Designed miniproteins, single chains. Designs and how they scored, part 106

Each design is a single chain, and the fold is of that chain. pLDDT is the mean over its residues in the fold that is shown.

## One batch from the design tools (miniprotein)

Design m3917
Fold by ESMFold2-Fast:
Structure m3917 (fold): chain A 55 residues (1-55)
Amino acid sequence: SEEEIEKVKADGEEQLANADRLLERLGITDPAVREQVRADIEADTESRIAEIKAK
């Protein structure tokens, strides 16, 4: 449903923010690592949305 998609999007945004904070805390400043982490979270969010749309 649209409500489930909205929640998954919000969760994905929180995951991105949490990942950014964690990387900063760990001193990981490599932009390639940062972009890969972002891409992985975005791909997971998109996959979850696709599953909801398939119901």
Scores: mean pLDDT 81

Design m3918
Fold by ESMFold2-Fast:
Structure m3918 (fold): chain A 50 residues (1-50)
Amino acid sequence: MIDQLEVDVSLARMAGEILGSEELREKMVEAVRAGKSATDVVKEALAEAE
């Protein structure tokens, strides 16, 4: 629902800030909007940066 989308976007934004990359942030947001699970997108980004 709308809350889920808001949470997904917030998670993508937060991960982008942690990674310090605007490019990654944009990619994560776009992936979430395309219907990918925010959890999967964030986990992949964090695994790369971890």
Scores: mean pLDDT 69

Design m3920
Fold by ESMFold2-Fast:
Structure m3920 (fold): chain A 62 residues (1-62)
Amino acid sequence: MEAEELKRKAKEAIREERYEEASKLEDKLVELGDIEGAMEVGVLVLEEAVNRVVERKLREKA
């Protein structure tokens, strides 16, 4: 219940480019013991961060 709400908020924060908020929500999920939920959020944050780095380098090059 609580973990599900935190995970939902984390996904919304990622969508709004609020990565700092998403990271805080991931930490709260770990504290609650929802390791799977925390890992899912962490993977999404990493995937988005990598995508943005690739996009920026691509734009900078051409």
Scores: mean pLDDT 76

Design m3921
Fold by ESMFold2-Fast:
Structure m3921 (fold): chain A 102 residues (1-102)
Amino acid sequence: MSGEERIEQGEADFAKNPDATLLLEIGRAYFSLGKYEKAIEYYQKALELDPDNARAWLNLGKAYEKLGKYEEAIKYYEKALSLDPDNEEAKENLEKVKKKLA
């Protein structure tokens, strides 16, 4: 399935049965297309339904990092780690972004 087909199907499915996981998948599809601001919009919608979703916080950090918004990326990576302290990807990305600001 293409990224655009995944987005269209995901948005149609969400209209029928709202789900945080589906919003996260739509956000990931936008991220894969390089549409980081749209990805952020859907990750934020997912977090409105499930605010303890560590993966959604991690994905917000990654999207803000791609936009060069390193202070926001740090904030969201720290949120992901507060929910899942053993998340290696969040630890590595947090260290990487902190080095860019140092």
Scores: mean pLDDT 82

Design m3922
Fold by ESMFold2-Fast:
Structure m3922 (fold): chain A 57 residues (1-57)
Amino acid sequence: DERYRVLPGASPAFLEKLGVKPGDVVTRSEIGRALGMPARLAVALALREGEIERVPA
């Protein structure tokens, strides 16, 4: 169960689509569902754009 923290620099569009705020923790599946794409691709894109960071287990 991979978890990610929403970064302070996350775009307003990203925050609105997920219904979250900076500092919130979201799962891979939630990101995929909110962005309407396969969860792995959605997470890879969000990480690349600096929207989220990985939360260690």
Scores: mean pLDDT 81

Design m3924
Fold by ESMFold2-Fast:
Formats: structure tokens, C-alpha cells, sequence
Structure m3924 (fold): chain A 81 residues (1-81)
């Protein structure tokens, strides 16, 4: 279950990033979000397939939504630097 593992790991990285932000560690938060982006990009096909299966949307539509999500995460990383 590659997509499920990747999804859980991404969520864990985001959780740790929020915790780092709460402690004022912006550098650590940026690093964690960057890792989440890299992991999501690496597993994009599997995550898109999982999303399509869960939502009933087309694989192409889910990929577009993932691209928007990744764009937002990258923007947040740049904001924290």
C-alpha cells in the first residue's frame, strides 16, 4: 500500500512542521514541508490513483488538484525562508 504509506508520512511531516512553527522554529518547519513536497512528488502517481479511487474523480483531475496542493506547500516553504 504505497500510496497509503506516502500519505501517512506526508501527514506526519506536516504535523511536525506545525509543531515546529508553534515553537518558533521556522527553519525546521520549512525543512519538514520541503520533505513533504519531495515525498508527494515522488509518489504523485500512487497518490493520484488513491485520490481518484476515494473521490470517484478522474485520475487527471486528481493530478491537477495534487499539483495545486504542491504549489501551495512550495509557496509556504518560500514564505518561511
Amino acid sequence: MEAEKANKEILELEKKAVEALEKGDYEEAARLLEEAVELAEKHKEALAKLGAEETGLSLEEVKEKLDRYLEKLRAKVEELK
Scores: mean pLDDT 79

Design m3925
Fold by ESMFold2-Fast:
Structure m3925 (fold): chain A 70 residues (1-70)
Amino acid sequence: MSEQELLEEVGRVGREAAEAALAGDLEKARHGIERLRELAQQARSQGHSGAATAAEMGVREVEEIMREKG
């Protein structure tokens, strides 16, 4: 997967996970966090530091929403 494809997938998954967290769907939000962690690991293994950082930031954002709504 290219860095561009990783960034697009990170954006999509992060947005879906954040929306799920805001709606109180904690199971879906947790699934999104796990997917973002997988994308971060994949990006790191491929040398795409920008995509890895974006995925890690997405995890933190979703976790923060879950804390505020839980």
Scores: mean pLDDT 84

Design m3926
Fold by ESMFold2-Fast:
Structure m3926 (fold): chain A 75 residues (1-75)
Amino acid sequence: SIAESHSEEEAEELVRAAEELIREAEEAVKRGDPKAVELITAARVMIIAASIAGAEEERVRELLERVREVEREYE
């Protein structure tokens, strides 16, 4: 259906945005860049948005675990 197709595209965009933010956060943590906190927060927001948009539950779980790993490295 049109509504389902639209939701899938939105979810894919948000997942991709979350993956990019996680990657940037990982690099920021490695450099000791204080921007890591902002990137981690942005990634979390994008993951939640992707979940609301209908992203696959397993994909959401994978992204959340990756963010938690980045947070542990920052702490």
Scores: mean pLDDT 80

Design m3927
Fold by ESMFold2-Fast:
Structure m3927 (fold): chain A 93 residues (1-93)
Amino acid sequence: MQTTTVTLDVVAAADEPVTATGYATGGPEPVELTLTVQSLDGEARPVTTSTSVLGEGPEARVVQGVATFTGSFRATLTARSATPVTVGLVAER
């Protein structure tokens, strides 16, 4: 079992939602994707955690998390699979 982690830091504008999208591509084996979106400006702010997606086949496995706040946040994508996979993490607004 292999674990791959990718982290992306983003600045969110006031009242502007930012969508973090994580994906994994490759291999026929199941891939578990977990996306966590966490505020960087302290423990008092809510942390959002996306669900895990378990999928097979060559199609991209995708999870999304949305943050709507002013400040910095960190999106962390963790992919677990039996074989190496290509992972990516993007943020859009």
Scores: mean pLDDT 63

Design m3928
Fold by ESMFold2-Fast:
Structure m3928 (fold): chain A 60 residues (1-60)
Amino acid sequence: VETSYTLIDGKMYRVQRDGDRTLVTELLNPSEEEKEQGKKAEEEAKKRLEELLEFLSKNP
C-alpha cells in the first residue's frame, strides 16, 4: 500500500494505492505533515507543466 498527499486548488487529498485500487480522500483538517506532502506534490505537478511549456516554446 502506497500513501501520498496532494494539494489541488487549496484542497488536500490523501491518495492510497493498493495494487489495482486507488482511494482518494479529501482532507478537511490536514496535519502539518500532510500539508507539506501536498505542497511538494503540487510543486512536482507545476514543474511537469513548466517542463512541457518550455519544450513547446523551444520546439514549436
Scores: mean pLDDT 73

Design m3929
Fold by ESMFold2-Fast:
Structure m3929 (fold): chain A 88 residues (1-88)
Amino acid sequence: MVRLSVRGARRSLNDAQSLLQQGQSGNANLDDLQQGLGLGRRAQSLARSAIRQGLQNPSDLDLIREAQRLLRQAQQVIQQLQNQLNQL
């Protein structure tokens, strides 16, 4: 379960980061930025789930550490996407 949540968080975060970069380059519309926010929030949720599950039965500390890193990155991407949307 933890590995699936980490994998999902990583995928959603990568997709959100791609949409954020497109927005920063002026190549994303409102719908793209809203999709990016949804993906960022999904990454945040999955990372939190992975941390919670990993802390209950910590057999792989590297997965917990990666989930914590992904959570921080998802929060940063969400903030940047919200800032881009507020500028539209």
Scores: mean pLDDT 82

Design m3930
Fold by ESMFold2-Fast:
Formats: C-alpha cells, structure tokens, sequence
Structure m3930 (fold): chain A 83 residues (1-83)
C-alpha cells in the first residue's frame, strides 16, 4: 500500500540517523551532538511506530521498527557513558 511504502521510506530515514549516531560515537564526537542525533532518530521511529499500528502494517515493517528501536536503545546507553 501507499501507506506501507511511506512507512518504509521513513524507516530508512530513521536507520540513517542511527548510522550517523553510531559513527559519531565510534569517532568520539561531542556528546551533545550525539544526543541530538539520537533524539532525532527516536522521535522519527516513535512516529513511524504509531502510524504502523494505526495502519496495521505488515510484520516485516514491525520487525524493522523493532530493530531500529533496539539499536537506538543500545546507542543511547553508549552515549550515557560518554562525558
């Protein structure tokens, strides 16, 4: 459906934010910039998850959202250890 296609594009956008945040952490970037990137990714995935539930998205879409949520959680914990 059009709705599912748009959700997949938004999932790609959230995945890109995760990729950038991960690279920033690996390169020991400013923690404030890392947090800002993680907050942007978290907000994107939150909205995607709400819309996916509203539109009864496929299990494949739900699994991709879950993967991004788990990676964001891991990176958020890594960022908390940075000072």
Amino acid sequence: SREETLLLFRIIAASSEVFVARRMIENKADVALVRKELEAGRELIKQVKEDAEKYNASEKVKEKIKEIEEELKRLEEEAKKME
Scores: mean pLDDT 84

Design m3931
Fold by ESMFold2-Fast:
Structure m3931 (fold): chain A 81 residues (1-81)
Amino acid sequence: KPNFAEAWNNLGVVLSNLNRHHEARDAYTQAIELKPDYAEAWNNLGVLAKNQNLLHQAIHAYKQAIELKPDYAEAWNNLGI
C-alpha cells in the first residue's frame, strides 16, 4: 500500500530542516495534492511559511489545518489563538 502523501510530507520535513525552503514547499504541496484533507501537511506548510516571514501564507495554512482537524492543538498554538 503506497503512502505517497505521507512520504511527500516526510520529505518536506527533511528539506525544511536543511533550509531547502522551495523544495520543502513543493513536497508539502504534493502531499496536499495527493491528500487534500492532510491537516499535518497544511500545518507544516504554515510553519515553513512562518520561518520565511510569509505571515499571510502561514495564517492561511494553519486555518486550513484547523478546519480539517478542529482539535489540532499544535495548529491552534501556531496560529496564536
Scores: mean pLDDT 85

Design m3932
Fold by ESMFold2-Fast:
Structure m3932 (fold): chain A 57 residues (1-57)
Amino acid sequence: MVDELRERAEALAPQVRQLVAQGKTEEAERIEDLLVRAVATEDLSLLDEAERLLQQA
């Protein structure tokens, strides 16, 4: 996909799956919701927030 925002969001998918594997399902769901909204609204600030939450998880 040529959309950089979507490419960045897709690149985070393995890390979100890793959180689920670790039993951090609530954190993974929160991050996934942010990624879905970021792609749907083309809002880079939501993508940045998702990345920040992944680093804190």
Scores: mean pLDDT 77

Design m3933
Fold by ESMFold2-Fast:
Structure m3933 (fold): chain A 71 residues (1-71)
Amino acid sequence: MELLEEAERLWEEAKEAVDKGDYERAAELTERAGEAAAEALREEGREELAERVEERARALAEKLRKKAEEA
């Protein structure tokens, strides 16, 4: 439960960073949120879903970093 709460907080911070145009920070926070969510899922025995969540978070972070390069 704690890791899921941490993931939610990191995700909200990532959204705030996007709103401020800080895409590099948003990318970092998105990856950290994905890692925390994946750990919570692994504790519930959902290893396959945890891997998918991590991969999607990395993909989103990569897109955010591309936006940072364009800014």
Scores: mean pLDDT 80

Design m3935
Fold by ESMFold2-Fast:
Structure m3935 (fold): chain A 118 residues (1-118)
Amino acid sequence: SEVEELKSVLKEIGIDPSLAETLLNLFNYYATNGSIDFNNFLLIYPRLKALVLQSKGASTSELKAVEELNDRVVNGTLTEEEMEELKKVFKQVDVDGNGTIDFNEFLTLLKLLSKENK
């Protein structure tokens, strides 16, 4: 079960396992044929980062930075530097290089987000 696999990963990285269904619903909302392309990755990334940071007790400044990033994504106002950083994260997660993030690569993304200090 994808939800049970998510619960296992969340427990491993110190996130509340009750968020597994919320995270699976987010993945499925942005996924087409079980995978997320780069454009939908841009939309999901700040939402995932906010959930992970909030679960780990992030500061108000860290949460505000993610909210501002989300606003720039939805308004199409990302800087070149922000776009290149997001491309770098996408390529790190897209291990097979097929240009999409499947469910297993999504689990890798959650692990990467949990290791960020800011």
Scores: mean pLDDT 82

Design m3936
Fold by ESMFold2-Fast:
Structure m3936 (fold): chain A 76 residues (1-76)
Amino acid sequence: SLLEEIKANTNPKAQEYLLKALELLEKGEEPEEVLKLVALAAKENGEPLWKDKTEEEIEELAERVRERLEELRAEE
C-alpha cells in the first residue's frame, strides 16, 4: 500500500508532502501540485536526482508540466 510506504518514511517533512500529494491524487485535484509535492518529498529524502534542486526549480518544473497539460487539453 502506498499509504503504508509513506508512513514508513522516517523523514517527517517528506511524509507530510507525500500524504498531501496522496490526498490530492485521490480527489483528482491539482495534478501539478501533486507532482511538486512528490518532488519536494524526494528532495527531503536526499534522492540523488532531487537533493540538489531548489524549491524554485521544482516549482518551475511543475509549472512546465501544468502548461503542457493545458496544451494537451486545448488539443482535445
Scores: mean pLDDT 73

Design m3938
Fold by ESMFold2-Fast:
Structure m3938 (fold): chain A 113 residues (1-113)
Amino acid sequence: HMSDIEKAIEYLKKAIEILQEMIERVRAGEVTLDEAMEAVRKVASYIDEALELAKKVLTPEQIEELQKLANEVYRHLGEAVRALRAGDRDAAIEHLQKAIELLNKMIEILKKA
């Protein structure tokens, strides 16, 4: 049986897996813009679910820190889609990698709860 924090961590891990798959597909030139936008929506959904679970356990200060990191993830995901639309695969990969780094920081905050 998983705690709310363990479930939140698993949602963030699923988000990371989607982004890692997207990076490989972008490198291969095999991703469509619609597929990238769908992946980004799914990642955002997992992050939102993780934040709702975290709110049940964490302090207001920890929630503020997680929300700040989540907002930075959303910014990088938006920039990755913009880069893909412009045909800039390298910029898209950089933004996806930055989103993964930020998601891992969110996981470390949850692990300390």
Scores: mean pLDDT 90

Design m3939
Fold by ESMFold2-Fast:
Structure m3939 (fold): chain A 80 residues (1-80)
Amino acid sequence: MKLLSKEELEKRLEELKKRGEEIIKEFEKKNPEAAELIRKSLEEVVEEIRKLIEEGKLEEAQRELKRLELGLEKLEEILK
């Protein structure tokens, strides 16, 4: 798997954060309690990944970004 640069990882994190926020808005319409739990989880994961990027742990950051992306895909399936 191609290792992304710090700039690419930061851009990807912002993209996934926005995607997660859109998913949370859709959950708020159907299940506000689930939306709040997802919001807190998203905030924690975003902060963890940002810290990994800042510390130069780019391989770990890339793995966690992939995990976040898969998690968001699963949430989108639930919303269908």
Scores: mean pLDDT 83

Design m3940
Fold by ESMFold2-Fast:
Structure m3940 (fold): chain A 70 residues (1-70)
Amino acid sequence: SMEETNKKIDEIRDKAGDELEKAVKANDKEKQIEIIKKTGEELVKIYKEAGLEEEAKRIEEHTKEVIEKV
């Protein structure tokens, strides 16, 4: 269901946010990029499995933009 999909997405984003904050505080740009890539790939997979192809595309595009700005 969309509700279960959204809950899983929120959990992944919350975990990634905590990991990213730690990497930022450590001034570890390589780790920041790793976390962003991994999180983006996990979210894309979930959206595609849910049939949300436009959302998956937006996550792929946003992930690339964020990595380039690190």
Scores: mean pLDDT 84

Design m3941
Fold by ESMFold2-Fast:
Structure m3941 (fold): chain A 89 residues (1-89)
Amino acid sequence: MKKVYIGRNPETGREGVIVGKTLYLGENLDLKPGDVLETSNGQKFTVKSVEKKGNLTKITLDKEPDLKPGDRIIFAGKVILEVLEVFEL
């Protein structure tokens, strides 16, 4: 089964979605390939690509996250996404 994560940045209120290895954020973050994202549960991901279009950011990760509601994605000590819902397809 594939998991879809729906979340929000708790600091900005902007929405985000994770599907497979791809993170879609409703905001333009200063992320680049080679940056490391951490989770509140101790997982680490390397950013492989970043695509920016206006106020949207598409990030491709090196591996699929394994997250639950309440888990957070952290970049440079800042929470960029809190997982609110998980759907299994």
Scores: mean pLDDT 84

Design m3942
Fold by ESMFold2-Fast:
Structure m3942 (fold): chain A 61 residues (1-61)
Amino acid sequence: MLSEEELEQLKEKIIESARKALEEENFDPRLARTLKALIRQELPEEVAEEVVEEIDRLMEE
């Protein structure tokens, strides 16, 4: 399992990538759905849900 620091850095990178895509107005909803599914599969449940919630928040107007 990744350390707390490693998980925080990974979380930050994923959120930053999502924000960058949204800023460029190229964020495909289908791609976002796939990304959220992959996050839930690859990260610990508690961290995955936090990241997914942040991505959902960034996608909402």
Scores: mean pLDDT 72

Design m3943
Fold by ESMFold2-Fast:
Structure m3943 (fold): chain A 88 residues (1-88)
Amino acid sequence: KEEEKKLIEEAAKKVQEAVEALQEGDVEKAKEYLKEAIELLEKSDDPNVKKALEYVKKALEALEKGDVEKALEYLKKAADYLVIALSE
């Protein structure tokens, strides 16, 4: 599904941009990227995309609690699942 693959690629880019923003200390920018990623990932029925979505949501919750390190852990897991989804 070409459209779904593009949405997954866009979401993966947003997750990467969020990680980069967090490494630069821009938590607000990271939250915006993660919200955009969630909106894209919610459109997919792929099991690996659903797991990635769960981790992106957990990362956003961690950022709302001020836990940047935990958010980065979750985003790494989300990115790993998106790579698996794109390799199928």
Scores: mean pLDDT 85

Design m3944
Fold by ESMFold2-Fast:
Structure m3944 (fold): chain A 67 residues (1-67)
Amino acid sequence: SIEELEERVRELTKKAEELGDEEALRELFELETELGIIRIKEALNLDISEELKELEKRLEEVEERLK
């Protein structure tokens, strides 16, 4: 869900801040912005399923980098 992805972005943002990873922070900010756009699309009753899957994959890439 969008809410679960938003929570995941927040958790990764905290981790990136603790590590001082400015590149990861920028990427996470961009992903949060994209999630905001997806929420607007959902409010307009548009199908967001593929966009959510793509964003989840990008989040997994950031998460792996921060390990």
Scores: mean pLDDT 83

Design m3945
Fold by ESMFold2-Fast:
Structure m3945 (fold): chain A 88 residues (1-88)
Amino acid sequence: EAELVRRVGELAARRLAELGLDDLAALVRESTARIAEALAAGDRAAAEAEEARLQAEVEAALARLSPEEAEAARRAILEAIAEAAEAA
C-alpha cells in the first residue's frame, strides 16, 4: 500500500505539473511521500492525519483556481489514481 500511495502521488504530481500547477504538484508529491512513509512505519494514525491534511490543502488550492483549472486538476488526480490502480 505504501508503494501504491507513492506511485499515485508521483503520477498525480506529474500530471499537475504538466497543467502548470507546480505548487499543487509539489504539495501532492510531498504529502503522498509522507503518507507512504507513515504507512511503511505502521503508523496508521500519522498516515490518516496526513491524508486529511492533503485533502484540505488540495481543496483549498482548487478553490483558488478558475473552475476550468480546478476541473482539469481534479481530472488529472483521478486519472493518476486509475493509472496507478491498473499498474498494480
Scores: mean pLDDT 81

Design m3946
Fold by ESMFold2-Fast:
Structure m3946 (fold): chain A 92 residues (1-92)
Amino acid sequence: EGKEATEKAVEHIEKAEEYAREAERAARAGDVEAARRAMQEALEHIAKAQEYYAKALELGDEEGVKKVEEKAREAEPVFLRAAEALAAAEAA
């Protein structure tokens, strides 16, 4: 059902956000390798979230699609901070 696709998309966005926060912490600590691994995990979860988002769209779950979009907007600042912290750590 469309609701299951929405739930999985949200779950993957939440997991991606956790890994992005881990990447920011590792980068700020100067552990570039740990930060890169955490960022890779975050991006893999975003890819899975996109697959489930596409499934929700296909199934016409308008309410679920909106929920996924809201969750993605909440996660965006976390990803930007992680990317900036990693870039700064790699330049140091």
Scores: mean pLDDT 86

Design m3948
Fold by ESMFold2-Fast:
Structure m3948 (fold): chain A 61 residues (1-61)
Amino acid sequence: MDEYLERAAELYGEGSALLVKGVEYYEAGDLEKAREYFEKAKEIGSEEVKELAEKKLKEIE
């Protein structure tokens, strides 16, 4: 259970929360987890969140 993800979803919406969590993993150097969260954000986020998630996925390839 991820308390930070739950709080972010509450404040920013679920797609935005997944994007934020992806950025946290990316900054921590966990590219595998970052990719997982960016892919989830791309699937369920708003159009703007989907574009940002796609851009971040390209940065980690």
Scores: mean pLDDT 73

Design m3949
Fold by ESMFold2-Fast:
Structure m3949 (fold): chain A 66 residues (1-66)
Amino acid sequence: MIELSEEEREELIRRVEEELRRLEAEGADPDRIEQARLALEVLRDPSLREEVLERLRALRAERAAA
């Protein structure tokens, strides 16, 4: 697995935050915005990985049911 240094993690967080701001400003797909938010949460706190995976599974199930 790729192990990130503190500096690399901070850079990825910044990039994901920038992407999220862009998606929100453009009125992108709400599911895409939510996925970006979940990714940002995991980058900030890796212990949330299980909760994020559960929420991503719920989003995919919702789209499949539509």
Scores: mean pLDDT 71

Design m3950
Fold by ESMFold2-Fast:
Structure m3950 (fold): chain A 67 residues (1-67)
Amino acid sequence: GAPSDAEAKRNAADIYLGIASVLEKKGDFEGSAEAYEKAAQLYREAGDTEHFEWAERKAKESREKAK
């Protein structure tokens, strides 16, 4: 079959999740929130509801710390 769009999106989401984690550890909560939000969108598009909900929660927590 054609290359899986969902598989590509999941892989991209995993990369953004890693970026978000590094930024969070550095105290860049604005950058980490943006990266978690991108990861969440990609997980949702890939049909990965569990990782979507987790990443969305992490994005919210990072947004709250950025203020």
Scores: mean pLDDT 84

Design m3951
Fold by ESMFold2-Fast:
Formats: sequence, structure tokens, C-alpha cells
Structure m3951 (fold): chain A 70 residues (1-70)
Amino acid sequence: SMQFQKQMDLRIKATQLFDQSEAYLAQGDTARALALVDQAVALTAETGDDTDIALSARRAAALRARAAAA
């Protein structure tokens, strides 16, 4: 990609949001965790990279399933 640095920055930020979402789920704050998942998915969509989008969608689905089970 011609925007490699932008994609890397978006991946790092999305990963941080997913990690923070997992921390909020562990604390029982499901609403905040889901908001962070939505933000991470939105940032990954900004990459325009199908692989990043697919991996983000899979992680989001797992976190949403854990939130629903709580």
C-alpha cells in the first residue's frame, strides 16, 4: 500500500482499543467494552485492507459473544 504508515497507525490504534475492550469486559463494563469494539472496527475499516478488516471482524465477533454471555 502507498499509505503503509497510515495503515500501521490504524492497526496499532485498533489493537489498543480491542485490548482496552477486553479489560472493560473483565471489569463487567459491557457497555464501554462494546463501544470500544465498535471504534476498533471503524478504525480498521479506514485501512481499506481486506485482511485487516477480516481479522478485526473476527476479534469483534469474539468480544461481542463474550459480552452477550456476561
Scores: mean pLDDT 85

Design m3952
Fold by ESMFold2-Fast:
Structure m3952 (fold): chain A 58 residues (1-58)
Amino acid sequence: GPIDEALEKKKEELEKKCKSEIEELKKKYTGDELNKKADELSLECIDELKKEKEKLES
């Protein structure tokens, strides 16, 4: 339905943004430091998607 379509669009936008931010991290960091920062960013992206889902389902 409309909520599912809005969530899918938001998910796509967030995934694109998160991928871009990870690519920026790859330019600045390497090895274990990069992995740690990328993992932290990925968790933030997952949390952001959950918040957007809750807003749409409210």
Scores: mean pLDDT 79

